# Designed miniproteins, single chains, continued (4): the designs that were tried, part 107

Each design is a single chain, and the fold is of that chain. pLDDT is the mean over its residues in the fold that is shown.

## One batch from the design tools (miniprotein)

Design m15692
Fold by ESMFold2-Fast:
Structure m15692 (fold): chain A 116 residues (1-116)
Amino acid sequence: DTSAILAFLESLKNGDVTPLYKLAEALKDVGDFKSLKTLEERIEKLVEVIQLFLNSESDLKSDDEIKDLSREELALLAARILYPEKTEGKTLEDIPREELERALRELERMLREIGV
């Protein structure tokens, strides 16, 4: 299930940054984010990861493009969000499927817990 990640991306597209702030706080004790001690640093890292993934020249993808993202692409986004240093420079083929599925499940759970 990818409903929470899709809802999160739609919120960002619509200018609602509240889910982004909540996710940044939830990540404070998770993986690579443990080294980022301030909420501002975690927000900056999340924005960087999401923008790089979406590769939009001017803005986030349209509603149709967001909903058209494959499960594998959303799993890659989840892995990049939760483990940015570990996934740096890696493609879908470079990351084990089990790790992608675990990251997708973990991010979906976190987003649902924060009310996305």
Scores: mean pLDDT 75

Design m15693
Fold by ESMFold2-Fast:
Structure m15693 (fold): chain A 71 residues (1-71)
Amino acid sequence: KAEEILKRGREEVIRVEAEGGMKVMYYVSLGIESENREEYLEKAREVMEEKRREAREIEERTRREAEEIER
């Protein structure tokens, strides 16, 4: 039971991180080719922070669900 929840959580984190990485690369690419490089790099940073928060929330939720099921 708990193992399935932990596995599902890990898969969700990987997917969120992959999507976030693609968006970060997109903004970085736009920044490199643009006069507004700083603005696009700031957007990339915001995407990274959002990705980290989403991953952390998924990990915390998954941990809580696993703990409840083990008990």
Scores: mean pLDDT 78

Design m15694
Fold by ESMFold2-Fast:
Structure m15694 (fold): chain A 60 residues (1-60)
Amino acid sequence: SPLEKKIEEIRKKAEEEVARLRAQADASTDPNEQIILRMHQIAVEAEAFAEILRLKKEAS
């Protein structure tokens, strides 16, 4: 369905962004930057989760 395709696109985009941020954190030697990047990863996952829930509610 169009909804399932949209949800998959959101998940895929979030996974790619999290992977990029994780790689950047692993390459960083600055503990403060590592903390900020981990917080950014959490924010990306939370935003994707919220968007998916919103789409599911709109489709019901």
Scores: mean pLDDT 86

Design m15695
Fold by ESMFold2-Fast:
Formats: structure tokens, C-alpha cells, sequence
Structure m15695 (fold): chain A 87 residues (1-87)
């Protein structure tokens, strides 16, 4: 459900905040976009997030635990995008 997707993103956002406040803000902005049904903004934020995350992985700045959390965030944002598209 959309509520489950939002809850999962809120949990990820809380975990990311002390590690990476910049990424945490992107997740929070994406939660707002999902709540508003703003499919274009969700897609843009998903791409921006993915680029930021992939840059971190490529530069080896992300720990394995944080990389796993961010992979989950990307997947959950995509679920939100698909849910809006289906509505």
C-alpha cells in the first residue's frame, strides 16, 4: 500500500539523517512528492538520488550497511512511482 511505502521511506530517512543529511533531505522531499501524487517530481528525485548514491559507491565512500540502506531507498521510491502511475 502507499501508506506502507511512505512508512518504509520515513524509517530509511530517519536512519540516513545522522549519516548523510543531504540524502536524508532528498528522501524527505521524495516522501512529500509521493504524498502529493507528483509523479514527475518522484521520477526526478529518484534519478537525482540514484546518481548521488552511485557516485558514492563509485568513489567507495559508502559503507556496506549504508549502501544496503540506500539500495532499499531506491527500490522503495520506485515502488512509490509505480503506485502513483497505477492510480
Amino acid sequence: SMDDIIKQLVDIQKQSKPIDPYTSKIINDTIDAIKNGDIDKVQKNHMDFHIHFMHGIITKTASPDYAALMTQAIATIDQGYQAIKAS
Scores: mean pLDDT 80

Design m15696
Fold by ESMFold2-Fast:
Structure m15696 (fold): chain A 65 residues (1-65)
Amino acid sequence: MEKDIKELLESLKELQELGVVSRSAEEATEDVVRYALDISQSAKVSKKQAEEAKKKYEEKKKKEE
């Protein structure tokens, strides 16, 4: 679980390094770190919400069967 989020963050960081930053390395580094932290926090919330939604869907399906 944490591994998946870390893998996503690493992929995003690699893409940022390749495509986003050509100059202003110091400022860009700080922005990337902040962006990664924000995504990490959002991803944690989304994962929990996705699991809850899955449970709700399975309960509803069993009642329909």
Scores: mean pLDDT 60

Design m15697
Fold by ESMFold2-Fast:
Structure m15697 (fold): chain A 109 residues (1-109)
Amino acid sequence: SLLEEIRKKLEEARKLIDQARKLLKEGGPVDEVIKLLDKAIGYIEEAIRLAREIGADPKKLLEAEILIGVAQIQLGVARMFKDEDVTSLLENAIKLLEEAIKLIEEALK
């Protein structure tokens, strides 16, 4: 079902976010953390598209899209300022993506 496909995409996004968080805590390469979060965003965007098709709450989906947009800006800043400590930007991007996933799950109720 489309609902099962949405849930699978959100689960894949969570796995990528968890990998990014672990790598960030271990002081791993910023570029790899960003790549993991970019992939997670891809899965979340696909989940939003499918959720919209099945008539999920459009307000909650819009709120999730706004959080993703803010996370994308933070990842862009982190890419530009690699010589600076960007840990707080990446940690905030992770939190925004986790909140976006929760909003999508609430939209599906």
Scores: mean pLDDT 90

Design m15698
Fold by ESMFold2-Fast:
Structure m15698 (fold): chain A 75 residues (1-75)
Amino acid sequence: MRVAVVVTHNRPAAARALVEELAPHVDAIVIVDAGSTDDSVAAARAAAEAHGLPVEVVRVPSLEEAYAKADELAR
């Protein structure tokens, strides 16, 4: 199973574009959110759903923890 891990923090357009780019190449998306206060998670989820992909969301308090969690999930 091919899984893409996407880190988001207050960048909804970038999060959406990245998920759209990855969607044809993966079977699932994992979103690691570093405490966004905007629609970044919603934008990424909507893009994944448009491609029929299952989505998991993991929330962490900082970008450092988000990158560490993304590295862990990619193993």
Scores: mean pLDDT 75

Design m15699
Fold by ESMFold2-Fast:
Structure m15699 (fold): chain A 82 residues (1-82)
Amino acid sequence: ELRKKLARAQAMLLEAWVNEDPELARQVGEMAKEIAEEAKKRNDEKGLRLAVDILNWAASILYLHGEVELAEELRKFAEELK
C-alpha cells in the first residue's frame, strides 16, 4: 500500500514538472508529507527516503514558480524527518 502511494506521488510529481504546474506540485508535497509520516511510523527507511526525495523535488518546482515560502516549508519538513 505505501509503495503504491509513493508510485502515485512520483507520477504526479512528473506531471507537475512537465506541465509546469505549481498547484499540482503543492498537492504532491502534501501527499509526500503524509507518506513520510506513515513511513516513519512503520520504520520504513526506504519509503521515508523516497518521500523525502519527492518533497525536495516538489519544493524545487515551487521555487521555480516563485512559491518560495511553500518551497522552504517542504524542504524544512524533509530535513526534520530524520
Scores: mean pLDDT 85

Design m15700
Fold by ESMFold2-Fast:
Structure m15700 (fold): chain A 73 residues (1-73)
Amino acid sequence: VEEIRKRLEEEAKKNADGDEAFVERLTRELLREGYGLDEEEVDALLARMRDPSLPLTPAVREAIAKIRAVEAA
C-alpha cells in the first residue's frame, strides 16, 4: 500500500503538466492490448478523434473493424 502510494505520487509529480499524456498512454495500451490494434492504427485513430474532419484512412477503418470484432466476441 505504501509503495503504491509513493509510486502514484512520483507519477503525479512527473506528470504535473501531463494528465493528457498519461491518459493517451493508457488509451494506447488499451487499444493495443485490449483491441489488438498496431501502433499505426492507434496513431491514425487518435489523430482522427482529435480532428474529426480528417478522412477515414485504411488504418482508421482497420482500427474500427478490430474494435467491432472484439466487442462482438
Scores: mean pLDDT 70

Design m15701
Fold by ESMFold2-Fast:
Structure m15701 (fold): chain A 57 residues (1-57)
Amino acid sequence: DEEEALARLRATAVEILGRDAESLEGIIDALEEYALKSGVVTEEEVQELRERDRKLL
């Protein structure tokens, strides 16, 4: 059920917002690895995103 999956994702996001900012880096890293493995992005694109993230942080 798509709505239930979205609700769960939203609950996870709310839980993350209630945690320390330090946990966000780990989550971002895991998301990058997942996207790379799924073939949605290339290794070069991930490296470019990491460089941009460092400037934003």
Scores: mean pLDDT 59

Design m15702
Fold by ESMFold2-Fast:
Structure m15702 (fold): chain A 76 residues (1-76)
Amino acid sequence: MEFQLERDIALSLARMAKSIAELAIKNGKNVKLAQEMVKAADEAIKRLEEARSIEEVEEIHEEFLKKMKELQKKEK
């Protein structure tokens, strides 16, 4: 019910991050880092599609944001 809305929002954010990273790869910008971001987004999307509760969605989303922040810190 409202769980599906929360999941949809998290999925949209992960898909948007993937699209941005794919665009960076296409433009030859930080290709290695962008590839890691695509991999992280793909993992988050996969886990979100398998999620069965709002708590799982929140945990996956929080882990994804933490991973993206770590990758961006390495690049600056």
Scores: mean pLDDT 80

Design m15703
Fold by ESMFold2-Fast:
Structure m15703 (fold): chain A 97 residues (1-97)
Amino acid sequence: GREEAREGAELAVEHARAAAEAETAEGRAGGVIGAMGGGLSAGLAAARAGDEEAGREAAEEALRGGEEAAEEAETEEQRRAARLAGEAAERAALGAV
């Protein structure tokens, strides 16, 4: 339900931060993939509960988390990876509902 959707969004934000801090292309890609997984988990939890609003809130949290992680990133590649992670998580969360 809503709590499970929030947990998925939190996982997506953690992975977006990992992408923002990753020194390698592989690490950044791993962060994006992890964020997508968190977003998908959030969307599926919302869908199972029939709570579209929880899904939208989770998607919004994931996108915002990615943007915030990008602001703290040291390199342009890390900033792009963090934003992509948030956007991918948002799309995954919304696509599952």
Scores: mean pLDDT 87

Design m15704
Fold by ESMFold2-Fast:
Structure m15704 (fold): chain A 71 residues (1-71)
Amino acid sequence: AMPQEVKEEMKALIREHFEAINPGFAEFLESLIDLSQNGEEAKRLLDQALEGGEHLVPEEVRERLYELTEK
């Protein structure tokens, strides 16, 4: 199972970078993190969601989210 600390860090990063741009998308991404049972599932769901919104997301933020899914 993905540690709660990692989930909170991912959600904080999502809020920091997406909430001001698209709060509905930020809430959606946070819900995917909460629903994820493990890092592999979180990464898969984030990959699908971020493909539609890559133009809104710095590469550094995507990389950092993916790194956290490996915890």
Scores: mean pLDDT 77

Design m15705
Fold by ESMFold2-Fast:
Structure m15705 (fold): chain A 89 residues (1-89)
Amino acid sequence: LVDEIEAEIAAREAEIAARYEAGEISEREALLLRTEVIRDAAARLGEEEAAALAEQAIAALEAGDVEEGIRLALQAERRLRAALAAARA
């Protein structure tokens, strides 16, 4: 499960990065898509708080509150990475 989730995160992040480098999406759109990856991964792990933080980050970014969106997205990512590390140990 953890390996599958990490592979999915890596694949989706690579796709988002490629689209951003090609100029197909803005930095804000790339951030939104990356936060959706975090939300989906957290939900699959049962990490309710990380998923909720990612949802709040998406809502803030969509509302134009970029600073709050980034803050929440970083918190969600940090929590997800800690959960993945714990699940591997």
Scores: mean pLDDT 84

Design m15706
Fold by ESMFold2-Fast:
Structure m15706 (fold): chain A 95 residues (1-95)
Amino acid sequence: SQQDWLDEQIARFSKLERDVILNRDNQEKLKEVAREGIELAQELGQRFPQVQSLTDQAIELFQKAIETGNISDLQKGLQLLREALEQIQQQLDAS
């Protein structure tokens, strides 16, 4: 179901948040999280075009985090992914 798929993406997102907390001083791991965040954002935006504005903004922030190593940009990208996942969940709940 769409709900089962979304639950898997929520778990994937939770792992990314945990990896940031556990690896704050590990630049290579933070870049890995940002790359995984880009992949997740692309999959969400393709499957749910209504969140594409949020996921496109998240991708830009993750790309900046990869280029600069700025953890603040990584955290902002993850916040936008959380908002996208919450909007998708609300839409599925309304259906």
Scores: mean pLDDT 90

Design m15707
Fold by ESMFold2-Fast:
Structure m15707 (fold): chain A 66 residues (1-66)
Amino acid sequence: MVKKARNYVQIKFLELVSNPDKKLSEEEAKELLENVDIVLNDPSASEGEKQFAQTVKKLVEEQLAR
């Protein structure tokens, strides 16, 4: 399951960077945050993967605040 969570976070990050003006749906934001939390709580995830996941979480939270 962790591999799917990492791939999902990477794909969604690329979509957000490619379309910065596109507002995330509440469902997409929730699924992204759930997958970010899976990566952050995985002891096998590298420090770089965890830092990337935290960056994605911040971007999603900023998007939801708008």
Scores: mean pLDDT 75

Design m15708
Fold by ESMFold2-Fast:
Structure m15708 (fold): chain A 80 residues (1-80)
Amino acid sequence: MPELIAEKVFKKGEVDEAVEFILEAIKGLKSALVVASDLEERNVMAMEVSENTPREEIRKFVERAFGIYEEVKFKVLKLE
């Protein structure tokens, strides 16, 4: 089962802070799922990542999430 490594809510405009949060959470992980959702977790976007995923790919994902929601809950799940 996926293990929850980190969870945090960010507001639109906190793109750099969200990117740094995700990059820190995925350090040392060979496979992880980054999940972006509204606060009620009814609408979900997900991207599979690793410690080797480029910063630009993480930034694009974060920008896409903030294009949809004013507040985004980001979860990082370690894949088993």
Scores: mean pLDDT 84

Design m15709
Fold by ESMFold2-Fast:
Structure m15709 (fold): chain A 80 residues (1-80)
Amino acid sequence: MDELIEEAVREAAEKYGLPEEKREEVKEALTTLVNSTPAERLKTLLAALSDWLLSHLPTAKDPKLTAGYAEALRILAERL
């Protein structure tokens, strides 16, 4: 799991040009979600949260961070 999280965060950070501190923030958020969510619901929750974040991009305070987080969630959901 840790390798899947690292890879998803890395790809999202590269795509959106996120600095190291924001990459770490995304990794912490994603790790917390994985540890707090039952395995049976995880894939569905990650995909739904990614879609929800993308729908709120126009009103996001940090659109680049929000897009990066949504991408990391999507990548992880696809690899589960």
Scores: mean pLDDT 81

Design m15710
Fold by ESMFold2-Fast:
Structure m15710 (fold): chain A 93 residues (1-93)
Amino acid sequence: GPSTEEIVNQLKEAYEKKDIDALQKAIEQGKESGHLGVYGYGLIKLAELKKELDPSYPELEAEIDIGIGHIVIGVARVIGQEEEIELAERALE
């Protein structure tokens, strides 16, 4: 599948263009490729863009927390800490 760098570049381009559809496609590609850090980063950027386009958007903080959770799971998998993975998965429920 695509590299982490390729997906990150797609996320950045979509965010700069304020293209929600392109951003969501890049986020899904990160998820499907198992790049949880990229997936979480993309969720944070999507939440920020939604808040920029609609300042009344109430889910910004919750969606950022979900994105951070996916980044934490990604880091825990790299360092092999199963306990941190389980805690992050519970936080995403």
Scores: mean pLDDT 73

Design m15711
Fold by ESMFold2-Fast:
Structure m15711 (fold): chain A 67 residues (1-67)
Amino acid sequence: MDEATREETIANVRKLGELLGLPEERIEEAVAVARGEAPPNAFTLSLLRLAAPSEEAYEAIVAEARA
């Protein structure tokens, strides 16, 4: 995944988290998954699916996080 696509996904995660009233720790959990720094769970996968600019970007994030 290119850096621009990853940064767009992270920015969208933060915007969606604010709109949904999520605590900062839950938002940072999803950001860590997007960076490949943490394993995904049902919550982070749901948020990342909404935040990713395309299905291809979402699938790439999920594949990296599950490796």
Scores: mean pLDDT 81

Design m15712
Fold by ESMFold2-Fast:
Structure m15712 (fold): chain A 101 residues (1-101)
Amino acid sequence: MSRREKLLEYARRVVRELAEKYGFSEEETEEMERRVLARLEDALDDYPNASEEAVKEFIEATAVTEALAEAVRNKRYDLALEIAEEYLNERNVEHLRRALA
């Protein structure tokens, strides 16, 4: 497998593990996966010399962002706040809480 293929597979795994943790449906998981993979492809094209560690951190942060976005799109605001409270700092959680009010 190429470096790109390994990182894309890592992204799929991160998204699926996150989706299973928070009880997203298969359809929601597929949408999150498509969005994360699209953003990762763009990042790999824009920053071809980025370290594997930096790309993996980008994948993990992007997966959380897309999980939050999916929860908000489906009006599952309690789930969005639960994800935010685990992964975001208190200031960003407060901003999200106000935006969803």
Scores: mean pLDDT 84

Design m15713
Fold by ESMFold2-Fast:
Structure m15713 (fold): chain A 87 residues (1-87)
Amino acid sequence: PSVEEVLAEIEKGLANLKKHLSEEAQKKLDEVVAKIKELIEQGNYEEALKLIDEAKEEIQADPSLTEEEKIYMLTFLDEVKELIEKA
């Protein structure tokens, strides 16, 4: 997919996900997504994939997130990772 298609799918997934997340979880995810989008726009797909893997580890280890929030956030990041790997 093109950079524009990857960014559009990320924004679509994020919008669908927000209804399942607390305000704090949304804020954490928005910060990670903003950095991922920056790296994609730079053409730095390898660093974007590394950031996603690091974010997944942080989410899994975060005791402030519910198990449901973790599942939604991790599933979304896996979908983003797959989009980047196919780009």
Scores: mean pLDDT 83

Design m15714
Fold by ESMFold2-Fast:
Structure m15714 (fold): chain A 97 residues (1-97)
Amino acid sequence: MEAAKAGKVYAVTAAAGILYVGALIDGNQGDAEAAIELATEGGKMGSAEAYYILGETLVTFFPEKLEEAKEALKKALELDPNNEKAKELLKEVEEKL
C-alpha cells in the first residue's frame, strides 16, 4: 500500500517539475497550468516537494496569485520543516505581499 502510493506521488511530483522547467524554457502558460494541476495532486498525496513546485510555479508565472503561493509553501513546510528552498521562496513571497 505505502510503496504504491509513494511511486504515484513521485511520478506526479516529477511530472510537475518537468512541466515547470518546460514552462521556463518556452514561456508556455499551458505548461505552467499543467504543472500547477500535477503539483496540487502530489501535494494532496502528502508530497512537500509537490507543494514547493506549486508555490514556485505560482510565483514565476502567476504573480497575481502570491497569496495562493504563500499557502502552498506553508503546506510544504508543514510536511517538511527543513525544506530550505520553500523557506527562501516563502520569505520572497511575504516580501512582495
Scores: mean pLDDT 82

Design m15715
Fold by ESMFold2-Fast:
Structure m15715 (fold): chain A 80 residues (1-80)
Amino acid sequence: VAKADPATVERLYRMAEAVMKLLTEEQKEEVEKLAKQLLEENPESLSEKEAYVLAVQQVLSTKASEEQIARFEEAMEAVL
């Protein structure tokens, strides 16, 4: 199992935090649910930050509208 280096994980986590500020309460609950599920399925191979980043990415790819995705990408660029 390939893990990202800690600096990359930290950067992605900061981007995920910025995206979360733009999510609806329903979408935030979905992220929390997915992050918990990923940690429960992979407790030895995923950190909390890694699970959180993956959960945010899944919610954006499967449940966000194209307009929300574009706005979230803009917010992520602002954190860089």
Scores: mean pLDDT 69

Design m15716
Fold by ESMFold2-Fast:
Structure m15716 (fold): chain A 93 residues (1-93)
Amino acid sequence: MVTAEVEPARLVGDTAEIDVTVTNEGEPPQAVHVTVRDAKGKLLKSIAMPTVGDGETVTTRAVVKGVKAGEKLIVRVSSTSGAVHEAETEVVE
């Protein structure tokens, strides 16, 4: 099973930092993509993560510019196994 955890977006100046952790338990090596969208579905950031092997946990940081505290961001994590994880997060200071 592939699982994803999305931490609250933290504001650093005019930039939001979002930590995304992906864990692979018992699946073949996974190619993982992380996308960050605004509340209207506009793509703000796209990241290809390093390959997540069986038993591995990989954390990546998405850095999104031009956001403010209180804005809502939609973080989607997709993998080759068809696992899709979506989290709504609010930018905190």
Scores: mean pLDDT 81

Design m15717
Fold by ESMFold2-Fast:
Structure m15717 (fold): chain A 78 residues (1-78)
Amino acid sequence: MEVAKIARELAKEEPDPERREALLAIARAAEKENLTEELDEEEREEVRKGILNAAEALLKGKKNPEVVSQEKIEEVLK
């Protein structure tokens, strides 16, 4: 799961706890999709930038990562 792996690596290197939580939320979403495709180095760099942009969007208050995760858990359980 390349996207999840990249997101988790970014989270490990992220000193800001809010950004780290957003990155982990993205990793969990990617793990659910079970992405197994192996990416080229250039493709990995583009995915890395996409993940960072998504984390920034979550942090800007458009959606709270915790709320998104909770809503998805409730949807799956019901």
Scores: mean pLDDT 63

Design m15718
Fold by ESMFold2-Fast:
Structure m15718 (fold): chain A 95 residues (1-95)
Amino acid sequence: SSSLKQQVLDLTRDLIANISTLSREQIDQRIDEIDGLLSQLDPSDQIEVLEEMIKMIEKAREQAEANGDTTAVENLDYVLDLLRKILGERLGRLG
């Protein structure tokens, strides 16, 4: 649903806003929550939303790098690795 997609994107924005203050355990917990919500979407919508999330994190990483925020860059790289893994798992279920 559009509201569920929006909830996932809102949680992604909140993750980005707090990225420099979150521990790896807190990042894992937030990603697990987001992944749980993603699983309620149709498979094609899961891929679309994951790709949008990845773009949001990539943009945030570019801004953090430009600002010299090394902690944000490292945590955003960690989030990108997690999201790319989730995307790969979802794509594998479609093929």
Scores: mean pLDDT 89

Design m15719
Fold by ESMFold2-Fast:
Structure m15719 (fold): chain A 89 residues (1-89)
Amino acid sequence: MEEKAREAARRIGDTILREAPNSDEAIDVELSRFAEELGLDPSDPEAQAILRKRLEELKKKYPTNLSQEEADRVARAVAEEAERIRKEL
């Protein structure tokens, strides 16, 4: 992955964690970062087993889902951050 793309993904992830810290979207961000740090391929069955275990741990910590209104707010915040990243690159 290009370094700029990796940095963009981290900034967008930080936005999700800030706007909806107790959500499935925040869990997805933390799970994606975990996979990236370990160099895991989501299509690999062994990697899928590791990610499944991590997902179970995260869901115990963050047992909530976004409402539709909260999901729309997070989507807007992510879009705004993505636009800022495009202008700064």
Scores: mean pLDDT 70

Design m15720
Fold by ESMFold2-Fast:
Structure m15720 (fold): chain A 97 residues (1-97)
Amino acid sequence: GKAVIRIVLGGAGKVKPEELAERIKKRVSPFAEIESISVEPGEDPNERVITVVFKGEWSEEEAELLAEEVARAAVEAVKEMTGEEPEVLSVEVEVLR
């Protein structure tokens, strides 16, 4: 099984997607095994779409807690990189069995 967490950040157009992905991975890897992480530009160039896939068997409730930790990691990474606080525009969670 796996949990797929997708987050859209606004006000993050100044961050390099690759650098943001590396910083998020470093922050979230201690609490769950990561299968993959990607960061892409959104429909708006000031947006970043973050997708983190965690290995393992997860309940919906556990996956929602993972999503909160990923969102926190992403916001803190952008703040460290830019000095500006991004807006969390959306958070999506999928549990795959």
Scores: mean pLDDT 87

Design m15721
Fold by ESMFold2-Fast:
Structure m15721 (fold): chain A 93 residues (1-93)
Amino acid sequence: MVQRYRDDFLPIVQRIFDRMSQQQVDQIRDLVAQGVRALQNGDQQSAQDYADRTRDLLSPYLSPDDIDRIRRGLLDPDGAMGLAMAMARVRGS
């Protein structure tokens, strides 16, 4: 599942890197990493907060379909890890 989410998120993450500043990309990386940690610790409330903050930062830059895909992924441990791995795979500018 993690690898499937990673591969599904790669095109969306490429759009994030293409459309957002390095500072904004770093903020998204931090939120995703914190969300992964929260889910691993069973902290559903913190995971939801990090998912909501990630969605809000992405909303001006991505389509509603891309936003919805990321939001759903960030509520699942495999999805959140897959997104973190996709962001690590794409080279930062």
Scores: mean pLDDT 79

Design m15722
Fold by ESMFold2-Fast:
Structure m15722 (fold): chain A 65 residues (1-65)
Amino acid sequence: MLTEEDLELLEKHVDLSELERQIARLAVEGLSAKEIAEKLGVPESSVSRLLRELLELAERLRKEL
């Protein structure tokens, strides 16, 4: 699951789109991919894919710092 620390690292080191920022923030708040998809009006598959990509990026940033 995406953490507040993960979000801070991503916002500092990655040029996130507005959609990516909204997905990340809602995930940190504890919403599921389905709930995020319903709230933002995007496909659940898109949210799940973006969350996976954001988690992988955050993990790489933690290892590089």
Scores: mean pLDDT 82

Design m15723
Fold by ESMFold2-Fast:
Structure m15723 (fold): chain A 63 residues (1-63)
Amino acid sequence: MAPLSGAEIGALAELLGISDDEVVRLILEHGLEATQRWLRERAREAGITEEQLAAAVARLKSR
């Protein structure tokens, strides 16, 4: 399983409506790997496509 990059984590949080503070809390409480798995599961449940994730990553990199 390929790990999510920081940009992909940020993009998924934005698409899911999760705050940066909440993502940081999850990483500190559950660890990076568990948080990445949780974000991927939420994205799948929400119907977020690889195309939508790539577009969100591109937007974040433009800032």
Scores: mean pLDDT 77

Design m15724
Fold by ESMFold2-Fast:
Structure m15724 (fold): chain A 109 residues (1-109)
Amino acid sequence: SLLEEALKHYEQGKKAYDAGDYETAVKHFEKAVELFEKALGPDSPLYIDARTFLAYAYAKLGQAEKAKEVAEEVLKIDPNNPRALSVLALAYFKLGELDKAKEYAEKAN
């Protein structure tokens, strides 16, 4: 099923992320996002979680603008998502916007 395939990619993405293999993490999280959207729709918690992990992986790769964009889209659906707020803080930090990085880090806690 699409859901079983999505869950497999989601778990593989998390394992790659924990191992510091952010390029492999992005690949698996992109597939998980696509498949969770098709299986469960854009408001599903698993879709939101997969997008949030994708944004984290983008931030770790130094793709700060992509990380920011995905995190902002998550926050439109779930404004108090602490992981998405943490990703925004990390993205702003990598962009050199230290005041915004501090603001979003505080909101995440």
Scores: mean pLDDT 87

Design m15725
Fold by ESMFold2-Fast:
Structure m15725 (fold): chain A 119 residues (1-119)
Amino acid sequence: MEVSGSGSAPSGATFSIRLLSDKAAVLEARFTTSSGETYVVRATLYLDDGAEKKAVLTVEWGKLTSPDGTYTPLPNASVSGSASFDEEKGILTGSASATLTVDGQTYTVSFSITVKLKK
């Protein structure tokens, strides 16, 4: 299985991408605001093997209480995105743009994820 991703985020942001399973990948973007608070965007792209095989993309915002520690989900973030599955090529694709406004400042994280499924 091969996974690739690209994205843009606030200056100094860190991106990580990893496989969760043979049919799922996660991308995390982490950034720190001028006030010293750290936020994370977690995007999970997976194949739903139900009656219709389809790509599913879920996006969550969190505020970190400590680096690599617990985060609190933030349901007030706006998200727009799409996901697709090409069954003949075995390719999952997902892309999204997510925005969060804190203390009058707007932060945007945009990304795309591509997963090539291995048979």
Scores: mean pLDDT 73

